# Designs tried in a protein design run: designed miniproteins, single chains, continued (5). Part 49

Each design is a single chain, and the fold is of that chain. pLDDT is the mean over its residues in the fold that is shown.

## One batch from the design tools (miniprotein)

Design m17680
Fold by ESMFold2-Fast:
Structure m17680 (fold): chain A 104 residues (1-104)
Amino acid sequence: GKKLVEFIKKSPKEEVIKRLEDMAKYADDLAKEAEAQGNTEAARYFKLASDYFKRAADAVKQGNYEEAAKNYAKGLRYLSQGYRLLGKTDEAKAAETIAKIAEE
């Protein structure tokens, strides 16, 4: 959404990229953990979240802040779905809430 785009524009570019890449790594680590526990569907959603956070980082590198915001929100939506499949309801709600704010 517009507010997130404005926040990204005003933030240090390198710091925003690093945070998005750290989020992608975190989601990838969750995917590996879920897969190791036999939760293949949750692992798939966490891997999608990681991919979208990487796309958001690349969009920031290109100065495409609107695409960065959209990809970040999509990443959070998939992260939320992965958490719901693991019964992590509070983490799922938190990710969904941040996604809704990012889409506004």
Scores: mean pLDDT 89

Design m17681
Fold by ESMFold2-Fast:
Structure m17681 (fold): chain A 92 residues (1-92)
Amino acid sequence: FESTVESAKELLLELLEELEEELERRREAGADEELLRRLEEAIRRAREALENDDGEELSRAYAEINRLYSELHTPEEQKERAKKRREELEKK
């Protein structure tokens, strides 16, 4: 695809801002602080890479953010939420 670097950069900056806001909410809710700090560091590196037009560092930081964010949402937590929701529906 022929997406311009400038267009992708702007989109990624917005995504990073949304992620930072979500991390703050999760921290107040008592999420894993170590995981949150690692995500914040990866986001900071991604922002720095965007400012320096370093595509390789940006790609690396983004991949790390994606992996850490996946760990924040474990499949087990999703299964437990689905089970509880189903149980409430069955009880009516």
Scores: mean pLDDT 70

Design m17682
Fold by ESMFold2-Fast:
Structure m17682 (fold): chain A 70 residues (1-70)
Amino acid sequence: APSLEEQYKAKVKEIVKILEKGKEKGFISSEEVEELKKLQLEAIDLLEKLDESSRKKMLEEREQALTAAS
């Protein structure tokens, strides 16, 4: 089974993928917005289960990934 960190990274990767596709199209559909909200809530739940050091690392990696996708 994947670790909590790997599960969190997988959620961030899916968020980035949707954002990149939206950027290529020039819009994000209502269905994609709903999926983004779901993934963000799932990512937050995983983050709450991580220890403080792992959480800081995951937040830094998330910021880098989202900045690259934006």
Scores: mean pLDDT 79

Design m17683
Fold by ESMFold2-Fast:
Structure m17683 (fold): chain A 82 residues (1-82)
Amino acid sequence: MTKEEVEKARNEIKKIVDEAKARLDQATSVQEVAEIYREAKKKIDEILKKYNLTPEEVTRLFKEYYQPLVDYAEQKMAELEA
């Protein structure tokens, strides 16, 4: 049961991250990047709250999916500010 919940959370987070990255590719301003990032973060936080995940499982999903999204958004912002 718990393992299935982790896999469902992972799949939902991956979908949100993939959609956010696609939107970031089309973003033309730092403000737009920040909005896309904030929306994705809210959706990911809600998924993490919905599943009875341990702090260790939350940390693994954060590093695997969320941190790469943060890095991608920061790189996009740097390119737009240049």
Scores: mean pLDDT 79

Design m17684
Fold by ESMFold2-Fast:
Structure m17684 (fold): chain A 100 residues (1-100)
Amino acid sequence: DLLEEQRKLIEEVKKALEKLEKDKEVMEELEELAKKIKEALKNKDYEEGRKYLEQLRELIKRHLPEASPEVLAGVGQAILEGLSIEELEELYEKELELEK
């Protein structure tokens, strides 16, 4: 059942976030990267935004090495206050290609 799979994913994302929240230093770094990503997006600084987005992704993956790609995506979206990492990467890639 797709609904049970979605519910399980939500629970796994919540548990992953709780694990990250136990490390205040990691959470502060993630929040700072999220702020920099939002500022870069607002200013249309796509090169800097892409760099910070990659750092955010790597930091999440480092502290959640056993998490599935779906859980990592959900954690990233929660930290970015609803912004999808995948959608931001697609936006940055498209905008940077147009600057050639």
Scores: mean pLDDT 80

Design m17685
Fold by ESMFold2-Fast:
Structure m17685 (fold): chain A 55 residues (1-55)
Amino acid sequence: EEKLKELLEEQQRKRKEFQDSLENTVARADALIAEGRTALGESMKRAAAETLALE
């Protein structure tokens, strides 16, 4: 069962990387909103927020 702890630690690291990726996506959405693509940017933000809520 020691391998289970190692797998959990690996999963935690992957979750952090995933969260960083989502934050990057939100930053891109903000840039799209600033460019006038408001609907697309807001849609991307909602998708990211819903993904986090399911975690």
Scores: mean pLDDT 75

Design m17686
Fold by ESMFold2-Fast:
Structure m17686 (fold): chain A 91 residues (1-91)
Amino acid sequence: MAEELLKEALEEAKKNLSEEGKKKAEEIVKAYEEGEITASTALMKIVSLFVEEKKYDLAKEFIKKMKEAGLISEETAELMIKEIEKLEKES
């Protein structure tokens, strides 16, 4: 499940992020493939890229999917969504 979400997140990054953001997303996935980081860590890093490029709806969507997959707690997901909503209001 984590690996499937990571593939989905990379596809969305390729569609929605800048060229620099796409490159960073590919480097994150490569680090996972080389065993440097876990799939969960790679997903969190890609979610951070969505936030950095103001793709707030995508970031919230993947946080919810990570919660449903059991990769993060409900409390962690709720906190992260609230932080993104604050950034969205400031934008």
Scores: mean pLDDT 84

Design m17687
Fold by ESMFold2-Fast:
Structure m17687 (fold): chain A 81 residues (1-81)
Amino acid sequence: MDELIEKAFEYQNKVNLKKLKEAEEEAKKNPEKAREIALKATGEVLRDIGDLLDKILEYKKNKDIEGLKKLVEELEEKAKK
């Protein structure tokens, strides 16, 4: 189970870094909206981390290895986009 939790955070980190890089490029194109773009991206990242923690804790509590595997697969697909 711990290896799946580590993979979930690894893929979420890749998704977060991609989101922040996309926000940085968007801010460069729209400097007048840079603060709003940065706040939105940062808020989404923090929310996604919170949601991931809640899901991992629930799967760990219920010993739901299959649910955790599914979560890792979904995060891996998001990281590929």
Scores: mean pLDDT 83

Design m17688
Fold by ESMFold2-Fast:
Structure m17688 (fold): chain A 68 residues (1-68)
Amino acid sequence: SGLGKRPLSEKELEEVRKRTEEYLQQLLDDIPRLREQGIHFTRHIAEVSADLYGVAEEEDVESGYLSV
């Protein structure tokens, strides 16, 4: 959480960034199950959101009531 004692050099920062990206890529590739689960979650969120907002097949919606 801290800044540390000294800032990292540009080269060092680039190395850390590259390693972090590689780690993320490996995680996604190693756990295909997680990807599928994420898709399911996204669909569920969309459904709940639609229900809460009551968008129920609206062709055109008026942006705001007090937008004037």
Scores: mean pLDDT 56

Design m17689
Fold by ESMFold2-Fast:
Parts: sequence; structure tokens; C-alpha cells
Structure m17689 (fold): chain A 61 residues (1-61)
Amino acid sequence: PPPRKPSYEQIYNFVKALADSGATEEQLESLLRWFEEQGASPEELEMLREAIARVLAERAA
């Protein structure tokens, strides 16, 4: 199958699932670092940062 670019919604849902499973802020930050090591694009890293910030803000509310 052709390569599929992940959407922001897919990234957000993935991060939210991890947070709902008990992932800490530190674990979500380590996820960002892991994606950087895997060669994720700056756009993908930006979407991941936004998803993490959004999920943490919603979790704190």
C-alpha cells in the first residue's frame, strides 16, 4: 500500500489513548523525543507537540 501521512486527528487520538492509559507528561515528552530520533518531519513533531499540550490541558481541567 502507498505510504500514508498521519493526520493531526490520528496523532491526537494516539496521544489521548496513551494519556487515558496513564501515561505521564514525562512519558509523552519521551514519545516526542522518540519520534525525533525516528526522523519525523518538523511538521509531524509540531503536530505531536500540539496534541500532547492539548491532551495534558484537557486532562488537567
Scores: mean pLDDT 77

Design m17690
Fold by ESMFold2-Fast:
Structure m17690 (fold): chain A 90 residues (1-90)
Amino acid sequence: MPSRIRIDIVVDVPDDMSVNQAGRLAAQRAGDLLQRDYGIQVSGYSSSGDDSSRSFRFAVNGFYDGQPVHGRGSGRLSDGQVRGRLDVRI
């Protein structure tokens, strides 16, 4: 198992998407990738957005072999696209 996992998120989204919606989408996409590619059982998500900067932060929590795993990420919503990155330390 790598000591660090990094997941990059790039998703085309509707032009009317809010920054808070973008943060939730980034968390969900990152969680799906952690489950698919690394076998991490996702237990929850959190996110917060800042409309003034068009930036958001998010977290993905889960378990690997019964041990708690915590990912922290950030990203931006611009020009109909969500771009984010999640870092997980194992």
Scores: mean pLDDT 83

Design m17691
Fold by ESMFold2-Fast:
Structure m17691 (fold): chain A 92 residues (1-92)
Amino acid sequence: VRELIDQLVEAVEAGDLEAALALEEEILARLKAALEAGDYATVAEAYRAIAEATRRLAAAGKLADVSQEDVDEAVALLEAHADRLAALAAAA
């Protein structure tokens, strides 16, 4: 999933909206499959990758239509969810 998230960041940085939307759909499908399989370690790593990608895109000015407050809130939620999922994976 990390490779898809990295490709999504590259597509957004390049302004390739069509590629970005296709990659988002693939990422969401893989996250759903991992959650349904109980693969919390994969989901935790994906959420950390998305949080980092979100910070990178915001810093690059690629999230101009999203406020910094909304970016910070989204990153905090993703990191909190990743931590919870990592704890569930470690307990299994």
Scores: mean pLDDT 77

Design m17692
Fold by ESMFold2-Fast:
Structure m17692 (fold): chain A 102 residues (1-102)
Amino acid sequence: KVLEEAKELIRKGSREGKIEEGILEAAELFKKLSKEEQLEILEEEMKIVEENREAALAGDEEAQEKVRLATGVMSAILYALKEKGWITEEEARELDKRLQEL
C-alpha cells in the first residue's frame, strides 16, 4: 500500500516536472515503515533496475519507465533513512555506491 502510493507520487512528480517534490513526498510515506521494510523495498527496486537497464539503454520505453520509477523510489528511501538517522554515514556511502553501480 505505502509502496504503491509512493510510486504514484513519483510518477506524478515526473509528469509535472516536479520529480524532486515527488521524491520528497514519497520519502515521507516511507518514513512510516520500519528500517527493515525500507531496506527490503530498496533491494527489490535495485533488482528492477538491474533487470531493465540493458533494455532501457536500447530504447525500450517500458524498461526506461521502470528504471526511472525504481530510481525515484530508491532515492526516496535513501532520503527517508538518512532523515530518520537509521543509517550511519558509512552505510549511506555504501548504499550510494551500490546505486551508482546499477
Scores: mean pLDDT 81

Design m17693
Fold by ESMFold2-Fast:
Structure m17693 (fold): chain A 62 residues (1-62)
Amino acid sequence: SGAVDEGMRRLSERHGVPLSTVRRIYQQLLASLEVGEEERTDDQILARVDAILAALRAIAAQ
């Protein structure tokens, strides 16, 4: 899965977190979303992971 793998690696580098952490958040987000949604794409899920990581970093920086 080249596109998802590349997206996760970029998020790992962008936020300074391990790839395993990015993958865990991605999997948790997938599990929390109802399966079969037409609006659910890998890009949308990766964008949600990016937003979550950014929010966590902002809180940690306080």
Scores: mean pLDDT 74

Design m17694
Fold by ESMFold2-Fast:
Structure m17694 (fold): chain A 58 residues (1-58)
Amino acid sequence: AKVTKEQVLQAAQDGPLTVEKLQLLLPQADVAAILRVFDADKDGVLSGAELERLVKLL
């Protein structure tokens, strides 16, 4: 299933994208690998610039 950038941005409006939110948006994706690549500050969530980088690839 294709996730849209609008869906990702809507999920992020409630706060940073946690593992649970990423699993809901991308159920067949390796969420741990996404966090490893995009989570630049290593806090276990995607926010700010990290979220922008993810959205640009969708």
Scores: mean pLDDT 70

Design m17695
Fold by ESMFold2-Fast:
Structure m17695 (fold): chain A 57 residues (1-57)
Amino acid sequence: MTPEELRERMRRSAEELSESVEAAVQGIHYSVLGDRERAAEEMRRSGELDRRWLAER
């Protein structure tokens, strides 16, 4: 693996993890506000992002 390839993979992994974390935070936020539908959607999205990230590992 070249340094360029390693850097690209690390950047992509960081972006995917960041997206999953943001979705989870938004889900919690909507849950606190009582928006159950949006909270459920964001939590589902976070789970899908985690599953895709894990599958690529």
Scores: mean pLDDT 72

Design m17696
Fold by ESMFold2-Fast:
Structure m17696 (fold): chain A 68 residues (1-68)
Amino acid sequence: SEVERLLAEAVAKGKELAALAEKMGYTEADMGDLMYKAKTDPSSEELAEIKKLADEIGALVDRANALE
């Protein structure tokens, strides 16, 4: 279904975000702080990419939920 497709894309982007976060030295416990920093002060290319992935994940999840 379209909902399953959108959620699968969100999961794939979530894995990219998690891999980038790990490469930057952040753990799962640090994700809240990383997300806040990426949204408020994306001062590096990596933070800008985290922000982009987070925004894209949110849009995919919101669209999937709206279709139910």
Scores: mean pLDDT 81

Design m17697
Fold by ESMFold2-Fast:
Parts: C-alpha cells; structure tokens; sequence
Structure m17697 (fold): chain A 81 residues (1-81)
C-alpha cells in the first residue's frame, strides 16, 4: 500500500502539473480516509474545497492559485509525518 506521505506527495504533483480535477478528487478521497481514522489535515481540506469551487466556476486564475496552495499544504503535511 502507498504510504500517507506518498499519497500526499502524489497529490502535490497532480496539483503542480495542472491536473486540477485529479488533484481535487485525490484530495477528497484522502481526506475521507483520514476522517474515517479520526485524523484531520485542515489546510489540505480547505485548499482542496477552494480548488473544487474554482474549477466548477471555470475560474482559471483561482484554480491555479488554489492548486498551488493545495500542493504546498500537502508537501508540508508529508514533511510532518
């Protein structure tokens, strides 16, 4: 099984590559799995929801910014593991 660190780094890579829908979907799946275990990554969750909203609104500039925030939050979370 991939480690939580590997999943967070993969999420950051998708976000940095501009694969916004893939990043948002992977982030949601990761957050749901963590919540089931009683764990929380609020910075990752917040950035993921912001990204999903920007993509839904077809706001390319906000999607790019929120994807950057998501990548940075995921990278920081991976470093804290």
Amino acid sequence: MPSLEELLRGLAQFAREGRYLSAANMGLALINRLQAQGLSLPEVADAMYDLRTAVSNRDEEKAREYARRLAEAAERAAERL
Scores: mean pLDDT 81

Design m17698
Fold by ESMFold2-Fast:
Structure m17698 (fold): chain A 66 residues (1-66)
Amino acid sequence: AAEPSPEVAAALRELMRATKEAQDAIDKGDSTAYEKALERAVEAARRLGEATGQPVDIEGLKKALE
């Protein structure tokens, strides 16, 4: 089985948390919470790419979340 490393697991948890926070902020119309969630999602994706050694399209992710 493909078990994630502690770094990968932590980055995935943070990315999932940030994504849910962004969706909740959209549903509530909270632009400040949305911006904070986007920052966390981008940072988590960057760490995930670093931890897995796979390139993550950070610019594409930013555009997709805008």
Scores: mean pLDDT 73

Design m17699
Fold by ESMFold2-Fast:
Formats: sequence, structure tokens, C-alpha cells
Structure m17699 (fold): chain A 88 residues (1-88)
Amino acid sequence: SELAREIARRLALMSLPFYIELLRKSKSQKTREDAALGILVAARQLGAEELERLGREVLEKARAGEEISEEEIERLEELVEELRRRAL
């Protein structure tokens, strides 16, 4: 249903700041991987191509046990704020 799709999109958008915070602050590789995957899934649900691309890059880094840079985190936050402005 259209309502179910709209609710799913709104929940995806609302989840993004929490996943980004987990990427920034979590000491657990598993939690960072799950957060990165959450960003990628939410980006796909929203049709946010640049966020999806960056989400894939961040997921690959998290899976490799690599540190995610503050610049990458800030870019994720910027893309989420752009999506929030467009949804309003």
C-alpha cells in the first residue's frame, strides 16, 4: 500500500542520524558494520543515490576493519540534512 511505503520511507529517513552516530562513536566493528548496512538500506529505500554510493564505501571500510574518517561521517550527515529538507 502507498501508506506502508510512505511510513517505511519516513522511518528510513528518521533512522539515518542514529546509524551515523553509531558509526562515529561505536568501538564495536560489528555495530559499525550493522550501522553502515543500515545507512545503505535506508538510502536505497529513499532512492538517495549519492548517500547509497557513500554508504557502500563506508560499509566496505567497516567490513575491512578500517576507520571511517570524520570527513566521510560529516558528508553522510550533510546528505541526510539535504534529504530532510526535501521531505519537508
Scores: mean pLDDT 85

Design m17700
Fold by ESMFold2-Fast:
Structure m17700 (fold): chain A 64 residues (1-64)
Amino acid sequence: SARELAKKAIEEAKKTDKPVTLPWVSREEALEVLRELAKNPDIVVTDVEVDANGRMRVTVKKKK
């Protein structure tokens, strides 16, 4: 699920202190991911990519 993807990305970014790129997801799933990420103050969104079909890819990293 989108929420599970967000949780895994948060955990990996915190453990590795490296940027984590999520897989390509639908717009609706990406919005759910972004809402879940917004609940975590230690994580920042560094990039949001959109493809020709409206799918989105989010990259996150640990906040300084």
Scores: mean pLDDT 84

Design m17701
Fold by ESMFold2-Fast:
Structure m17701 (fold): chain A 71 residues (1-71)
Amino acid sequence: SVAEEVERIVEESGRRAEEALAAGDLARVREIIYQMGEELEEIAKKYGYIPLESLRRAQEFMQRAQAAIDA
């Protein structure tokens, strides 16, 4: 389902971002955020939508990751 694919993308991206952040690789964290955005755009194109709740969760993750980069 759309929700399952979005949840997988956000979970995998979160794990990779945490690993990159622990390594001090801020460039990699930025790449992961960008790649997650592209994967979510592909899901939206494939299904014609992303559930609003799933979109909000992904957006919250991106905002949290960006705040960590800016700290």
Scores: mean pLDDT 76

Design m17702
Fold by ESMFold2-Fast:
Structure m17702 (fold): chain A 83 residues (1-83)
Amino acid sequence: TGGGLTSSTNDAIKNKDAETLAKTVLEALYDHPDTLPFVIGPLSIGTGQSIEEIRKQIESTLGLSREEAFEKLKKWLSEQLSK
């Protein structure tokens, strides 16, 4: 359900856990795309980035392997959460 995913995403943001967030984004994108808004919303609030910027970063991974997408998202999220 969306509520559980939003709670887990908020906890990862509070813990500055970019690895868990990158995994959550990729699982939503590739396995459960209907849940993606429940991840993007909390990320927008937690990072201070717009929803459109987060979507753009996620879409930039669509030409990459899942492993390369994970590393790219993890690095970007780590940079946003370290502020």
Scores: mean pLDDT 78

Design m17703
Fold by ESMFold2-Fast:
Structure m17703 (fold): chain A 84 residues (1-84)
Amino acid sequence: TQSEKEKLQKLIQAYEAAAQGDFDRAIALLQEVADDPRLSDIESSLLRMEVAILRIAVRNGKIEELQADAREQKKKLQEELEKL
């Protein structure tokens, strides 16, 4: 659906920001998706947990690992978008 494509595109933007080391922008974009009233309570909760985990990992200085993970997540999201 169009709303599913919009959600995936915003998540791709979030992980692109994280891959570039811009974690403040990545967190802001993930939070925007989590706050979307069209999302189910479960999806919103999972995204809020992801934001919390990301904040903790950034504080712990796991920058290189986070960038690598972000590149992998972006690739998976792009593959999901292509299937829609």
Scores: mean pLDDT 83

Design m17704
Fold by ESMFold2-Fast:
Structure m17704 (fold): chain A 62 residues (1-62)
Amino acid sequence: MKIVIAVSDPNEAASVAILLLNAGHNVIPVPNASMAAAKKKAAAENADAIITSLAQAKALLA
């Protein structure tokens, strides 16, 4: 899947990116972790999902 990462903590964002990439997904980081910016980027990129936390990423992969 193509997934937008909108996580405000940079260490958590890196962990999310690594998890999703290792699971075979394409990731698109949003440098400003606002939900509005994430939704705009997801629409522009035809993304399948938006992830805002490490817990959400783990739930997606479970």
Scores: mean pLDDT 79

Design m17705
Fold by ESMFold2-Fast:
Structure m17705 (fold): chain A 87 residues (1-87)
Amino acid sequence: MEERSRELFAEILEAQARGELPDDELIRELVRLTLELDLERLGVPSPEELAEDIAAARAALPTIDNPTMAAIARETIRLLEELLAEL
């Protein structure tokens, strides 16, 4: 999974180098795999920790100038909110 997330990140960087916005599906797959890997290695955060992480990420989102990084951040927030809803 770590190798696959690196491959996806490389494809995103290549799209940016071409002046193209990366495919939304590519961003979604990268964020999902990264979250799955983090959960496997670090364990599932508590609902309180997860809610604080979501709030911090939402507060940081307007400070992200790179549109690709902003898209990754939005997808990360979405998946963290889904995880919180399942707890």
Scores: mean pLDDT 77

Design m17706
Fold by ESMFold2-Fast:
Structure m17706 (fold): chain A 70 residues (1-70)
Amino acid sequence: MESVEELYKKALEIIEKSKKKYGKLTEKDLEEVQKLANEMQERAEKNPEEEKKAQELLEELSKKIKKELE
């Protein structure tokens, strides 16, 4: 199973590649990023040791997504 940090890195990579390829975060890539965010939240609930890290990374990912959609 992928760690919360690995899921976060995948989400950032999708955002970066989408911007490089299309000049913006596409709806399809946004859906994929949201799916990864949901997996991160699920990991936080099931693994208490990862909870704090997951919360911090989810907050940063949320800020990144909002910035890219504006």
Scores: mean pLDDT 80

Design m17707
Fold by ESMFold2-Fast:
Structure m17707 (fold): chain A 87 residues (1-87)
Amino acid sequence: MVYLKVTVVVEPESAEELLKKIEEVAKELGAEVISHGLVERDGLQHVTVLIKVEEKKVEELKKKIEEVAKSNPGVHSIRIEKYTPSP
């Protein structure tokens, strides 16, 4: 199992739909959404999602999440990185 941190900067009106689509993609691949957060800065939503996934499915999950973000005109940026829980 690997932890992935997904960070998306998106227009406020698109944030909840984007989060829902990311959660749906994770579920389809048998991944677990551990937590999510929404923070508003300067009129944009910063959406963070922490996902636990099988190592062999990491690249497929990344690709599908990037496709979801690219299909949404309200997305300004997306970043997907491996996350190591403390320490």
Scores: mean pLDDT 82

Design m17708
Fold by ESMFold2-Fast:
Structure m17708 (fold): chain A 98 residues (1-98)
Amino acid sequence: KEKLEKDIKFERELLEHLRNALEAIQSGDKEKALEEVDRAIEIARKAGPEYKAFVNALEYIKELLEKGDFEGAKQALEDLIRTVELNIKSLEKKLKEL
């Protein structure tokens, strides 16, 4: 139960920064997009080794942004947002079953 609540909290914090990064890309604010991705990386690292795949995905999105591949960064970020939203729903369902 405690682990599920902690994981939900980290996933929600991650989702907030991913959404902010997507909004920044859509508005043409590369600097803000990079700041939000860096914050998401910090959250994913703090969440533990099971979130290493998220760290890798976020580092890739950061590279795309730095190279000016905004379309690639947007697509990868939208895919990651969908994954995180599904994870939150799954974790919340498990918590309700306790």
Scores: mean pLDDT 84

Design m17709
Fold by ESMFold2-Fast:
Structure m17709 (fold): chain A 81 residues (1-81)
Amino acid sequence: SHADGLLIFADHFLAEFEAAAREAAAKGDVETLQRLLQGLQVAGRVLVDEALSRGEEAAAKQIAARFQALEAELRRTIAGL
């Protein structure tokens, strides 16, 4: 379905961001973590808006929840550095 493709894309994007965040955290690179957090906020909004434009409300909700979860994780990581 159209929703499945968008969710797969979002999951792949989040996996790449999570990998980059782990690398930055291991280096204590707060500046890179802050940039990743900003990028997540922008990308999450764009993907949610795309899902809504397709009438895929359930997919939009799932994408929003997944991006919010990683954003919260990044905020906790930054606060711990």
Scores: mean pLDDT 86

Design m17710
Fold by ESMFold2-Fast:
Structure m17710 (fold): chain A 59 residues (1-59)
Amino acid sequence: LSAAEITAAVNKLISEAGLSAAAAQALVAAIAAIAASLSLSFNSALDAAIASIKAEKAA
């Protein structure tokens, strides 16, 4: 992952999921670690996390 991709992911979490900058940074790190451990693409894991947060906020 490039620094630009990480920055874009943080900004996407803040705007799409309404997270604080600190929470978004922590979640990006967790998503990257999970994606690496499970051999998943980072973009797929990020999109799934955003969808889950949006569903949780709607519930």
Scores: mean pLDDT 77

Design m17711
Fold by ESMFold2-Fast:
Structure m17711 (fold): chain A 85 residues (1-85)
Amino acid sequence: MEEKLIKEIEEAIKNKDSEKLKEVYEKLVSDPFNLEQQAHATILLAKAYLGDSKASDEEALRKLAEKLGYSEEEQQEIIDTIKKL
């Protein structure tokens, strides 16, 4: 299941389809209380969408989360969770 979702992420990035990226991300993080899973999914999307060197950039991660439709509070929770990994 996860390998298929990763391929869908790669295809969405190749096509620059932010709506498809959001759809795939929502499938990965279907449990809203699993912040660790949400952080891992966000890191994978950031690495794929922004490149490895920018995946740790807080501003780039915040902009990606904003494009995925997260609120400012949710964006901060995702970033804080990633920093703790």
Scores: mean pLDDT 62

Design m17712
Fold by ESMFold2-Fast:
Structure m17712 (fold): chain A 66 residues (1-66)
Amino acid sequence: DVEEAARAADRGGALGAALAATDEGVQKAGSMGREAGMKAWSGEWDYEEGKRGGEEAARLGQQLGA
């Protein structure tokens, strides 16, 4: 589902920024992740990038939570 990929990319971007930066990084990463997710949903070439970002974020979350 493209919608899930877009949301996963947004959360992944924010999560990554939070681990490496402060709240400012989280907000910027969230905006960029959402923009990339919207482009992916529109069928842009960035679609694959959004999907990969979401999957990587899920793996990172599992490793940290495990």
Scores: mean pLDDT 58

Design m17713
Fold by ESMFold2-Fast:
Structure m17713 (fold): chain A 60 residues (1-60)
Amino acid sequence: SAAERIARQAVETLRRLGREEADGREIAEILGLSGSAVGAGAMNSGLARVDPVTGVVRPA
């Protein structure tokens, strides 16, 4: 699904950066996506977690 694809790309971005977590907007900018697309991908796939207050994304 699109959500799974986006979440996998977000997790791979964290791995490439050598970070456990990052701002979803930072990840979105690297991927050429909107922050809302990264957040929705994480939420709907279960492959990544997003903090709804801070927007920080981490692997599930």
Scores: mean pLDDT 83

Design m17714
Fold by ESMFold2-Fast:
Structure m17714 (fold): chain A 97 residues (1-97)
Amino acid sequence: RVLPHSSTGDPEVDALASELQAENPDRQILVFADDSAPLELKKKMVELAYKTGLVYAEAGSPAAAVYAEAYNLKFVGTEEVTLADGTVYRIDVYEKP
């Protein structure tokens, strides 16, 4: 699930999430990104979440760690995302219970 007033509160990301949700009404996504994270990274994480149904978080996200403990999300692994400028970001991947 996109958190529009917390981790992801970016209007462009929220617009993308709304569009993808309308095309996938039965799919709930959960993405944790810091407000300072690049817009491109946030958009890629949202697209991945809708494509796979998995939970995505920036590596080491405190919000994701707290949520995973509270809701028994299973940590799957850490993936790398390369942005257009060549910057590599790590994202943590979780499965829903």
Scores: mean pLDDT 75

Design m17715
Fold by ESMFold2-Fast:
Structure m17715 (fold): chain A 112 residues (1-112)
Amino acid sequence: SALEEEQQRLIEEARELAEEARKILEEEYKKKVEEIEEKYKDNPELKKKEILRLEMEYGVKEVALAVAAVVLARHPESLEEGIEILRTAGFPEEAIEAFRRAAERLRERRRA
């Protein structure tokens, strides 16, 4: 149906919007894991606890990114407001810039 085709397109556009920003968050997560492993190398119990805390923090950010991507794919006119929300949520500027560039590319494809 037309509704199912629109839903599939929206999901794919949202995935594309989030792709580079997600990669930046994954690299930041990996670096922070390495820092925790070095800091707590002699304390395996605290190491596990701090890694779990970090995993939960980045899990929340990943869900927030996915939701923002779906909303902004549907409402491209609200891109600047969405970016401000992501910045307030503590996203690194590199991830925000990647999201903005992906949105600009998506807009150009819709016009082509």
Scores: mean pLDDT 83

